Designed miniproteins, single chains, continued (4). Designs and how they scored, part 60

Each design is a single chain, and the fold is of that chain. pLDDT is the mean over its residues in the fold that is shown.

## One batch from the design tools (miniprotein)

Design m14069
Fold by ESMFold2-Fast:
Structure m14069 (fold): chain A 62 residues (1-62)
Amino acid sequence: SSMVKQAEGVLETARRGRFSVDDVRSMMDWMITQMKKEGMSQEEIDKVRQRFLEVIRELERE
């Protein structure tokens, strides 16, 4: 799906240190909201949320 591809692009950019933790959290919240509106499964939404949380945790460690 287009939203999952966008999420992966954001996560790749975040891993390169181009987004702050606050930016990544805001983008996560927005993308999760959009995925829910598009009727994506809870399983897919949870997978994307976990990917964002993993990256946020790594950025907070760095």
Scores: mean pLDDT 77

Design m14070
Fold by ESMFold2-Fast:
Structure m14070 (fold): chain A 58 residues (1-58)
Amino acid sequence: LADAIAHLQAERDVLTTQLTVLTTRGAQGDSTATARATQLSTRITQLEETIARLQAQL
């Protein structure tokens, strides 16, 4: 269980870094980057929800 949580946290951190890059590009007028940022934000939220559920089982 702890290993699964650690893996998901690492994945979340990678996606969060990518989100920052896409958000910056979107602010500079890249509409494709804005759309990608929205999808990535949703994925991060889903990962955080899964992490919270797994942590509740500890």
Scores: mean pLDDT 82

Design m14071
Fold by ESMFold2-Fast:
Structure m14071 (fold): chain A 122 residues (1-122)
Amino acid sequence: DILEELKDLHEFLAKNIFKLKEILKKELNLSDEEVNEFLSSIDPELHLEAAEKLLESESEEAQLFGLFLLKVIILNNEKISEELAERIRSLLEKIINDPNASELLKQLAQELLKLLDEKLSK
């Protein structure tokens, strides 16, 4: 499951890297240099802050990329602190409980919540 999730993540990134860079520049007001620095960063706090801002956007496309960044945090970190896990869970639950969120956003948020729970279980 985790290996298939990583393959899916890599395939998504390969297909959408230009669009992801465009969304990060527009929604977070970043330069090309800052976007490249962001994408090369292994800092989960930086990715979480970006995800929070993208999920607050009125753009469904930006919200989808926010969920993508949360998936990156979950899959790329060997250890997720209780504090980081709680922040991610709260963001996902907010989307699931939002009456204005699309079914696609809610479904993806539920899938990520399950992935987070699997990552935290022994």
Scores: mean pLDDT 75

Design m14072
Fold by ESMFold2-Fast:
Structure m14072 (fold): chain A 80 residues (1-80)
Amino acid sequence: MSPEEELAAFEAQAERDLARIEAVASPETVAAVRAFYDEALEVLRRWAAGELDEAEAQARLEALAARHEEALRAAIEALR
C-alpha cells in the first residue's frame, strides 16, 4: 500500500472507531484515543509527504501504540 493509500485508509478507520467509541466510552477514554489517532495520523502524513520512510513510519507507529496501550485497551473494553 502506498503512503497516501495507507493514510486515507487509516483516516477512514479512525473516524469509524472514534464514532463507535464516542457512543459507549467515557469522555476521558475518547480524548485519550483521539490523542493516539491524532499522533498516528501525523506520522502517516509525514510519511505521505516524504519526510519519513516506511521503516521510520512503522517504528514511530509501534512506539505510539506502546505509549497509548492503556487508552487503546480501555477503548476495546468499552466496545465489548
Scores: mean pLDDT 80

Design m14073
Fold by ESMFold2-Fast:
Structure m14073 (fold): chain A 63 residues (1-63)
Amino acid sequence: MKDKVVEPQTITRVLPPTADEEAVRRHAEILEENYGFKILSLYRTPDGRWVLEFETNREYWRP
């Protein structure tokens, strides 16, 4: 955004069905610790994919 306050955005990331729950949770932890993102939800789809929803931080996110 040009010269506007960058609002946090909700991003949905789909992880492959080969990812186990522990790996997905560690990925979410990395997003919170290294990027300052907030994890909103984490669930598995009927086709076995993992869906991770997170909110970007307001300070550093520039789409």
Scores: mean pLDDT 69

Design m14074
Fold by ESMFold2-Fast:
Structure m14074 (fold): chain A 90 residues (1-90)
Amino acid sequence: EEEARREAEEAAEQAGEGGRYAAENKDDAIGYTGGALLAMGSALTAALAGSRLGKEKAYEFAKRAAEKAKEAGGEVGYESGKKIAEGAEK
């Protein structure tokens, strides 16, 4: 399913952007929270869209989103990535 695949890929990219935004706004509670929520929400969207392609794809896209959040956000991305992985494993 091409639409589910595109949605999952786009959501994974947004998770990375959320992690980066949170890292840039560490000392601003609103900016940090906004970036972290974007990263987590986008990764959940990626997992849900991927789940339409099967359980393995749901996990794969959730993991990819978590990795992108870590890469973009460094330590902040790591925290966002953990929440993403925990959500996907449930």
Scores: mean pLDDT 67

Design m14075
Fold by ESMFold2-Fast:
Structure m14075 (fold): chain A 67 residues (1-67)
Amino acid sequence: SALAEADRAAREGARRLREAAKKYQGVEAEVRGEAVDAETVRLTVTVDGKTYEALLPAASVLKGVAA
C-alpha cells in the first residue's frame, strides 16, 4: 500500500511538472516518476537532449501533489 501510494505520487508529480513546464515555460520536457521504495521516489527529466535525475522523499512529493 505505501509503495503503491508513493508510485502514484511520483507519477502525479511528474505529470504536474510536465504540464507546468509546457504552460509557464513553453518547454516540452519528458518527465518520468517512479517509486524506488515506500519512502523514496525517482524523478527523471529529459529536456534539450539532457537527462537529469533526482531522488526525493516520497513524503515531500505527496505534500507537493496535495498542495
Scores: mean pLDDT 75

Design m14076
Fold by ESMFold2-Fast:
Structure m14076 (fold): chain A 120 residues (1-120)
Amino acid sequence: SVVVTESGGGTFKEGETATLNATSSVASAGGINWWIEPPGGPLYGISHAGKPVSSPVIPASRVTATSDAAAGTATLTISNLKVEDTGVYRAGAIGGPTAESGTASALGGQGEGAKVTVEG
């Protein structure tokens, strides 16, 4: 099974930058995606394989992301934090066809998430 671990959560002030990291137990040929789970809200995609996606919760202009498929690592950076950016940030590895890893899974693995709290 694929295990993803997120780090870099904590309490931030409005206007700061949060940098979150993810590691996967296996190479992620499809890349690593990021989602936000706001308090009491649904899960929203914010980055796909190192690229920001259109999201109703965080504008792509505040998001920078990287994904290293061979290393199984990814970074998510959110600039100019707002109180509404508070939530659990989850990373998921996408399985791809590699001759050596053999994983063909739409979701791969998901981590438990990095908790981010933004105070005004």
Scores: mean pLDDT 73

Design m14077
Fold by ESMFold2-Fast:
Structure m14077 (fold): chain A 94 residues (1-94)
Amino acid sequence: MDEILDEILKLAEENLDPQTVKEVRELVSKLREAIENKDYDTAFEILLKIYEIADKEGNSEIREKIDELTLYVLEKHPDKKLQELAKKAREIRK
């Protein structure tokens, strides 16, 4: 997880404007907090916000990293159906 978050920040710093980078840093900080607190609903909302920023900026690499984090959060979610969806998505993405 931490490695993927660090990669997202590095990609943002290399590809996005300074104001957008600041926004992404704040979102990543909140995302770490949400995951540590097992607040997966908030984690999904933050992941979606970062994904939308990456999509608007045309950055597919950040989107791919967000997809990977989304699968990680789904695997940690207490809902068994979401855990199974994450496993299936990983098999498709191999």
Scores: mean pLDDT 77

Design m14078
Fold by ESMFold2-Fast:
Structure m14078 (fold): chain A 94 residues (1-94)
Amino acid sequence: SREELVLVILSALHELAELAREQNDEETEKLAREAARRVMELYRQGASAEEIVRAFLEAAERMAERAREKNLEELYKAVEHESRVVREIAERLL
């Protein structure tokens, strides 16, 4: 369901924000939290599941790029993992 997709995405973004904070990367934490607000706003506005997934994937790409630039390997792997999970769930629901 659209609700299940949003919950998975919000859970992923929360985990990425927490990991970024533990790795002392305030900018990635900020990106993850801003993405969560955007996903919630899209959900409330009745945006399609495709639009919600796109918003997450765009944020994930920015987080992955930053993790690479800062050599935060654990964070980079986490972003890639969460992106795969969201894509797999989206394929089942879309």
Scores: mean pLDDT 88

Design m14079
Fold by ESMFold2-Fast:
Structure m14079 (fold): chain A 85 residues (1-85)
Amino acid sequence: ELEKKVRDLLTELSIAISKNDIDGAIEVLRKLAELVPEVKEVTDEMIEALRKHRDMEPREIAQVAAEGLQRLVRELKKLGIIKED
């Protein structure tokens, strides 16, 4: 199911962010955009932000990634891809 695949990718993204694994986070974001093209704008913005701030303090990178993740989850819920039932 699409919802399960998206949730699995969101879990992988959260883990990558928590470990400050920028390359892993970017790879997961690309997979999400391939699976859900409607969120490509959000995933592309997150990838650009992560790449631009790759050499910045880990604390700042983690904050930017967390804010992007919250926005991504909100958009996926708006699209009805993530459901709680």
Scores: mean pLDDT 79

Design m14080
Fold by ESMFold2-Fast:
Structure m14080 (fold): chain A 79 residues (1-79)
Amino acid sequence: GSFVPTPEQQEAYERLQKLAAALILGARDEAEFERAVARVRAYAASHGLPDEAIVEALRRILAQLPENEYLARAVELLS
């Protein structure tokens, strides 16, 4: 299903999307990728965003960048 943020979650969700894009697209190796995923999960948890919010954010980014292997792996890992 698609995650729909509440008005109170909207700002945190928009920041989650930007953080996920920056960290996962910026990963140079497996260790950076693992730290990126962990940090995105930690951000979501600290702001009351469910795992579904992370998956939806990653799928939206992947739709724009379908050839990005780390984004594809993150979606598969968290789905």
Scores: mean pLDDT 83

Design m14081
Fold by ESMFold2-Fast:
Structure m14081 (fold): chain A 74 residues (1-74)
Amino acid sequence: MKFTSAEEVREAARKALEASTELSEEEKKRLIEILDQVPDDFLETWLPLLNEAKDDKQFIAVLKAMLDSFLANS
């Protein structure tokens, strides 16, 4: 994947989460709500790891790790 901004990640994350067959609707909603609370500067520090994801499954895994990190520091 290739992202250059927080906004591109937010759009891709919403689409990947909505398209996921592994996540419940409740989990999808929760993850999107947390993502919307993440500051752009925090998300931008995770851009290299998000860009290393080779598929949507890996992208969602990195996204979850990022959101867990945000919550642990909030």
Scores: mean pLDDT 79

Design m14082
Fold by ESMFold2-Fast:
Structure m14082 (fold): chain A 62 residues (1-62)
Amino acid sequence: SRKEALRKAAEMARNGDPEGVRQALREAGFPDAVADRWARMVAEGNPEEIAARLQELADAVE
C-alpha cells in the first residue's frame, strides 16, 4: 500500500539510504521524478529530517 511504502521509505531515509528510498517509492507507484527527488533530499540533506517528513506523509494516508 502507499502507506506501507512511505513507512519503508522513512525507514530507508533514517538509515541514510537514498537508493532504498527511491526503490520503495517507485514500488508504491510514485513517479520516478518524485522518487528521485526524495532520494536526492536524503543524499544531500539531513536523513532524520527527511525520514520525519516521509513518516508524516505515511501517517496522513489512510
Scores: mean pLDDT 81

Design m14083
Fold by ESMFold2-Fast:
Structure m14083 (fold): chain A 61 residues (1-61)
Amino acid sequence: SIEDVVAEGLARVREAAKVSLEAAEEATRQSIRDLVAAHAPSAVIEAFLQEAGRIVREARA
């Protein structure tokens, strides 16, 4: 489901953010590609980007 794609994407971003900013950015890009392939609405992609950005900022603080 789209909800599962979002959850998996956020988990990958969280783990990647522990490694590097570049890894987190690549994980975010891959998750957007997965969401687009799953036909996620733009609002879902926007919410994902907002949450992914929050995770990266907190992990890299």
Scores: mean pLDDT 85

Design m14084
Fold by ESMFold2-Fast:
Structure m14084 (fold): chain A 90 residues (1-90)
Amino acid sequence: MKEELLKVAEEALKEAEKAYEKAPDDNSVRQALKDIKEALNRLKSGDESEWKQVAGLLLHAIDVLIQAKKSHGLDTSPLEEAKKKVEELL
């Protein structure tokens, strides 16, 4: 479970960084990037009791990022797959 969440968070981070390169002035992109980095940091350093809360933060950040990327005409397919994986782990 931790390894799967870490992989999803790392993929979400890559997609957030790509979105930031294309739309650096988008507040939703900046917020999602920040929240994904926070989720990834908490997964690496936190205990198992927080993983549901971290998964919830990651899921919300992915949803925000999907909407932001769609508004800029960017591919959301990797994030939609990441979202499904997080939902399967909850």
Scores: mean pLDDT 82

Design m14085
Fold by ESMFold2-Fast:
Structure m14085 (fold): chain A 71 residues (1-71)
Amino acid sequence: SMAAEAQRQGMINALNNMLKNTPDPEIQKIIQDAIAAVKAGKMSADDFNKLVDMIKAGADPQELRDFLRNS
C-alpha cells in the first residue's frame, strides 16, 4: 500500500539523516545495516523506533548489533 511505502521511506530518510550526523564509524555501519533491513522489509516500525531510541540514548555498538540480530 502507499501508506506502507511512505512509512518505509520515512524510516529510510530518518536513518540517512542520523547517518549524516554520526561521526562514529561503528554506529555508521549499524545505521547502514538498519537501512538495508528496512529496504528488505525485515525491520518493523516498532523495531525502528526502538533502534532510534537506543542510538539517541548512546547505546554501545555491541548492544545495537545484538538488537539488529534479534529484530
Scores: mean pLDDT 84

Design m14086
Fold by ESMFold2-Fast:
Structure m14086 (fold): chain A 75 residues (1-75)
Amino acid sequence: LTEEQELEVEEALVLIQLAVAKTDYKNRPDEFTEEQKKILEEMEKIVDQLVATTDPEERRKLIEKAKELFKEYWK
């Protein structure tokens, strides 16, 4: 994969993870802690920033931050 293709794949994986988390929350909202809800909101903000930027370095940083938040969310 080229560097750009690798970033596109990583972005797609982040978007898929957010979609899964949002679907789970919509189906079972009362089972989520306030902390998990805040993490989900932060994830949405990061994804919005990620799709708005074209800078590869910034995209990498946002992807890494998203991965860290997902680890915290799925604890």
Scores: mean pLDDT 79

Design m14087
Fold by ESMFold2-Fast:
Structure m14087 (fold): chain A 96 residues (1-96)
Amino acid sequence: SKEQEELRKKLEEEINKLQKEIKELKEQAVKKNAPESIIKKIEEAENKIKEYQDLVDRVGRGEIDEPREVVEERQKKLFEEAKNLISEAKEELEKL
């Protein structure tokens, strides 16, 4: 549907934004000599985004045997988990 196409474009924009935020958080973590726990959250967020991108690519290549709804649910979960990890890392860095 048109609504689904619009949501897809918004997700692509948000992924680009999250990747930029991760880069900025990594720089801040180095400058503030952040504890390993914060660095780990940033790395987990980065990995979730990579998993999301891999899943999108595999769907595009027809390499996924799962129903579309199941794949979309997994994509949404990965995205939300990455977003939450970024928010947590940002809050913890600001307390340093």
Scores: mean pLDDT 82

Design m14088
Fold by ESMFold2-Fast:
Structure m14088 (fold): chain A 80 residues (1-80)
Amino acid sequence: APSLEELLQETQRLAAETVALLDGDPAALRAALERLIASIKRLKEAVLKDKRLSDEQKALFEAQADATLAALEALLAAPA
């Protein structure tokens, strides 16, 4: 299984790729948004299962991840 660090690095890479596609092809941007959403969900699951993190750290991350996911999913649902 990938480490928490590997999942974070992948999410950061996908976020950068998505930003680069903002002025590009709408289909490519949509695919990038879907990959980024999936990566954030996977990272969220890994963070919530990590025994080294406090409940407070997990709650803060979950709240931020959920807000980010809601924003990205709203953007994905928007008409082209």
Scores: mean pLDDT 83

Design m14089
Fold by ESMFold2-Fast:
Structure m14089 (fold): chain A 85 residues (1-85)
Amino acid sequence: EAKKIAEEYLATLSEEEKEKLEAFLKEQGFTPEQIEGYLFLLGLAILARNGELPEELEEKLREMDEAGVPEKELLLWAYEESKKL
């Protein structure tokens, strides 16, 4: 709940703000793959807000959220999905 609300807020960031966020995450020890996965998830949140998120991705994200998938696994999944698009 709270995480999704924060994610929707972050999805409103400009390109410059996203670059600053990426630099901050690198400083905090996130890997390049985890950062890319995180940014991809922010992009999916923007699509969801606009009603443009593909149903297959929405269902997958809901399943992972309900299953309590660890953040590291979620970020790696997002990274893999970003490579397929």
Scores: mean pLDDT 69

Design m14090
Fold by ESMFold2-Fast:
Structure m14090 (fold): chain A 85 residues (1-85)
Amino acid sequence: MLKSLELFNRFLKAIGDSRVYKSVSDLEDPRLRELFYLIAEIVNGNLISDEELRKILRELGFSESEINAFLEVLEQFKKENGLLY
């Protein structure tokens, strides 16, 4: 498994745990904090287009293959949790 894909899965699983929001502030890498908050906003129903999301992830330094893997995992998570429209 790609390390980035493992990280995305960890963030998605953690998003339902309110205690994790406190520990996120302790992340030393600001890119990882921004990624976590972005995932939280998407899961909470804030609409962001795939193009805009890809742009943000690219600016955070993720490769195109990592971005594609993340979007696939996010879509699967939304389907499993009934978060798709």
Scores: mean pLDDT 64

Design m14091
Fold by ESMFold2-Fast:
Structure m14091 (fold): chain A 69 residues (1-69)
Amino acid sequence: SALIEEAAEAGARLAWDLHTKMGWSPDKSLELMRESIRKAGKEAGWSKEEVDEVIERAAALFEERLRAA
């Protein structure tokens, strides 16, 4: 789904900005990213499965970017 992909990219960007601009650890950045995705999903009426998929994709994108740095 295009919406899931866009949400995952936005989540990964949030985690990256927290890590690189705010000096947060990767784990702490991922934690806030997960909380933000859950909140946004609840407000938008997303299913648990959709929220979980966005979190998994966003985390994978963030971890891939960390390995490339």
Scores: mean pLDDT 87

Design m14092
Fold by ESMFold2-Fast:
Structure m14092 (fold): chain A 58 residues (1-58)
Amino acid sequence: EVEELVKKAKENPVQPLGADTPELMKIKAAQSNLGSGVTDKENIETATRLIERQLARR
């Protein structure tokens, strides 16, 4: 499930730059990290947590 969530977040469009909520900016950074080709347990875990929190909010 966590892996599926990370994949779904990567497929989702990147949040717009600028005046977004701090949480959206963190998700964007986490997604960018995964999409940039830099991946490891630490980055995946961080991105997953941030994305899950946003998805939980809706």
Scores: mean pLDDT 54

Design m14093
Fold by ESMFold2-Fast:
Structure m14093 (fold): chain A 65 residues (1-65)
Amino acid sequence: MASVDDVVAAITRVAQIMKEQGYSKEEIVETARRMVRTVVASGVLAEADRDALLQRVLAAVDQIA
């Protein structure tokens, strides 16, 4: 089982790599949204954590991009 913190850290790392490679903020945000959808669909998160994940990922990506 993954925690929200673990998933946010993983997606945030991908966002940092994408920024370093010259991807736009829009492309980074879209990739982060797709990754959140994949994690939710995989069932590795507790039900109560699903609502928090997207908000935390978008906040973290906004700080990077």
Scores: mean pLDDT 78

Design m14094
Fold by ESMFold2-Fast:
Structure m14094 (fold): chain A 75 residues (1-75)
Amino acid sequence: SMEQQLAQQIVEETTATGREVLDRLTSLGASPETKRASLDDVVEAGAARLAAALSDPAVVQQGTQQIRQAGEKLL
């Protein structure tokens, strides 16, 4: 469905943003606490984008879970 395709795009874009932020902070010698806080902000923004863009609660829930899991794997 188009909603599932859009959800996957948002999940992928959010994951890519999180990876870029983490890589930049790592290159700057940021603390683990700063990296966690910044990734948490990216995850929250991605979840909010899913909720704003999509009307199907099940698709929003699935995408939010995927974003949260991706964030944990990046740390």
Scores: mean pLDDT 87

Design m14095
Fold by ESMFold2-Fast:
Structure m14095 (fold): chain A 98 residues (1-98)
Amino acid sequence: SDQTQQQMIDGYRRVGQQNPSIQPTVDATVRMMQMMNQVDRQRSDPQVQQQMQQAYQRNSSYSTSDLVDRTMQTLRDGGPDSVVDDYVRAVVQKQYQV
């Protein structure tokens, strides 16, 4: 719901403002959310659908939680966008399989 989405955003902002030590994790979370939203907007594109399915298959051994943790860690470490994109596409695909 719109209320739940707004509450999550407000929670992230509050956490970042009140605890500078976790700011990198908050920033990684926001970036992951932005990348997920980009994939969601493009999900009607057949090429994107194919990429999401392939990312899901490559990452099938990971739980959604493990994929989220790997995405966030890669974002914090400044890893290549291609690896982050693959994890995010797998997370988005898993969300639609449930």
Scores: mean pLDDT 79

Design m14096
Fold by ESMFold2-Fast:
Structure m14096 (fold): chain A 90 residues (1-90)
Amino acid sequence: AVAEIAEGARRQAEGMVRLAEEAAARSEDEELAEEVLRKAEEVAEGLRRAAEEAARAPDEAAAREILERAGRELEPLAREAAELAREALA
């Protein structure tokens, strides 16, 4: 159902923030840790916005299209967040 698709995106956002918080907590570089958290939150906020839009979609196909488009738009930020998290854990 549309609601389940939207809820999946919200859970993905929550998981991303949680993993970023864990990576930041393990980093000895406070500045890098803050940057990881900030970038992860930017991606999570984008996913939450897309989830809200998907929840209002008329059908599952429209909901999936909204999330796929959001995924493409957020990909550069997600890559940046992942790269920073990798550096924080190195």
Scores: mean pLDDT 82

Design m14097
Fold by ESMFold2-Fast:
Structure m14097 (fold): chain A 100 residues (1-100)
Amino acid sequence: SRAEADALFDQGIDALKQKDYDTARSLFVQAGLLYEQEGDTLSARFAYSVAEAIRALQDKNPLKLYMILDETEAQLRASGDQALLAKFEVVKKILLENSE
């Protein structure tokens, strides 16, 4: 369900704040799969992009991290989904703070 996908996404953010990157990636991938099942391709792509951004962070690859963040922001801005854009800003802040 959408509510289950949202709950997994929020759990992923909590894991990311704790720097539990493997758990965070798993939760964002699971959220993405549930969003796809609900037909929400935008939320699914966003969740998968966050998982990829976390992998770039773990790999100490700032160029890839910034590319993923820039592409994700552009897609969300083009969609006009202000709620997803707000969630993106939270995730972006945590990822950039953790890259230092």
Scores: mean pLDDT 89

Design m14098
Fold by ESMFold2-Fast:
Structure m14098 (fold): chain A 91 residues (1-91)
Amino acid sequence: MLTPEQAKKDGRLLIESGKRLIEEGEKLLADEKTPAHKLVLKSVALRIEAVALEFIASQTPDEKLKKELLEMAERLRQVADELAAKADELE
């Protein structure tokens, strides 16, 4: 089990990483020329990040941090689903 201090540090780093991945995913969604394979790879990356955020959320006793981690994980899953749906339309 992570220490509360380590969970806070790792959780904050994952939230910042998650924000960047969402921005990258939204740029790919906005670009009509994005090939299906790039959409799929980015979707997978967002899902892996969401799983990591959910794991840290399960390990932290800090209810406020837990809520922020789970909200970020949900946003990552939503953008990942949009990326996957667009990739399916292009295949």
Scores: mean pLDDT 85

Design m14099
Fold by ESMFold2-Fast:
Structure m14099 (fold): chain A 70 residues (1-70)
Amino acid sequence: NIENFKKKLGELVESTPYVKRVEVVIEGDTAYITLTVSEDATEEQIEKIKEEIKKIAEENGLKAEITVEK
């Protein structure tokens, strides 16, 4: 469910202070996500948010392809 995916992604981003911007493009069953993070974001923080986004996407019938920018 694309609507539920967008809602949960928005909630995750709102609660994550090192994420500055999120862009989402959905094509078919794949969500292409670009995360813009603070330059101080650690590898561990980035991996945790990527895992959470992939989980939310899978729960809503989508594949997530995530690109991270600083």
Scores: mean pLDDT 83

Design m14100
Fold by ESMFold2-Fast:
Structure m14100 (fold): chain A 77 residues (1-77)
Amino acid sequence: LDPEALAEALERSLVAHGVDPETARKGAERFRQAYEAGDVEALRKVAEELSKTLNDEARWHVEAFARVAEAEIRRAA
């Protein structure tokens, strides 16, 4: 799973669900950095922080992206 593509998809999903473009961009970038580092704990923290400011639909998408990213990190290990 390409980190850049994952971050871009997350950013688009957040904006589509009403998240401010700047907030979505920063969140997706932090998510990409955690994924590239293979740091599951950092990835979960980013997803949790994003979820605190989001509506239920956007939160579901963040959780889905986090699960996919975690599975890919574990598979690569």
Scores: mean pLDDT 78

Design m14101
Fold by ESMFold2-Fast:
Structure m14101 (fold): chain A 86 residues (1-86)
Amino acid sequence: SKFQELLRRLVEGLERLLAAAEANPSTPEEVIAFLRELLRIFRESIRRKASKEEFIERLRELAKRLKLSPELREAIETLIEEIEEF
């Protein structure tokens, strides 16, 4: 599945982003927690071979459960738009 290949490539990028965030002592705890939760959803979606629609719903549920900063909310919305267009 092209979508599953996209998720695997995004996981590699998220792992690097999380490592960079953890290496920077100025990174807020909320950002690190958000990236860890996001990475967990990506990994679970790959493991379960989730559809694009199922994955998007998981991202929307995450945005509703977490009190996100405007920047993190925009990041999720942008990710959803990119995936919907894929």
Scores: mean pLDDT 83

Design m14102
Fold by ESMFold2-Fast:
Structure m14102 (fold): chain A 67 residues (1-67)
Amino acid sequence: MKLTPEQKEAIKNILMEKMGLSEEQAEKVIELLEKGGSGAEIAKVTGLSPVAGEVLKHELLELVKSM
């Protein structure tokens, strides 16, 4: 999937401000979401467990749906 600039900004703000991730980590998560990456790949970038990475992926996709 491709995200709009507004969706990318919303995701980046959540990851950096609420989760304390770096800008580089947030941008890598956005790239993984656009490429259809797995929760395990998101977990590797963020330092989360694979299960937490899947939960984060689901939460970010729900955020995109709400926009």
Scores: mean pLDDT 82

Design m14103
Fold by ESMFold2-Fast:
Structure m14103 (fold): chain A 65 residues (1-65)
Amino acid sequence: MSEEERKEITEEVIEKAKELLKSDKLPERFRERLEKLVKEVEGSENPDEEVVNELGMLVAYLIGL
């Protein structure tokens, strides 16, 4: 996967996670986990692929992708 593709996918996952965080229907346990993962990914110059994958999987689970 190219660096550009990785960046685009990471940005898309973060945007989807932020949309989920705006929902009043999101359970507290998932909100806390999403917030932690988003902060970890955004706070790093080079996000760990495992962390990005965990965020992506959680987002996919919550929106039914």
Scores: mean pLDDT 76

Design m14104
Fold by ESMFold2-Fast:
Structure m14104 (fold): chain A 73 residues (1-73)
Amino acid sequence: SKLKELLEQLTEAAKAGDGEKMREVLLQIKKLLEEEGIDLSLLKGKVSDHEEGVTAAYLAENKITNEFLEKAL
């Protein structure tokens, strides 16, 4: 899934502290989600045993909130 690849890129950029890359990936995710009519809540992932859960944990640890995602997108 392209969304999965973008979420992995977002996680790696966040780990590297690359805010410019994070924003680039978030814009790509926003475009994909808008085209598919998917809720941005997917970026928060709630299942710890999935890749989405790992991304959500990283977002929480780095204080990336829903408000930040909505502002960045």
Scores: mean pLDDT 58

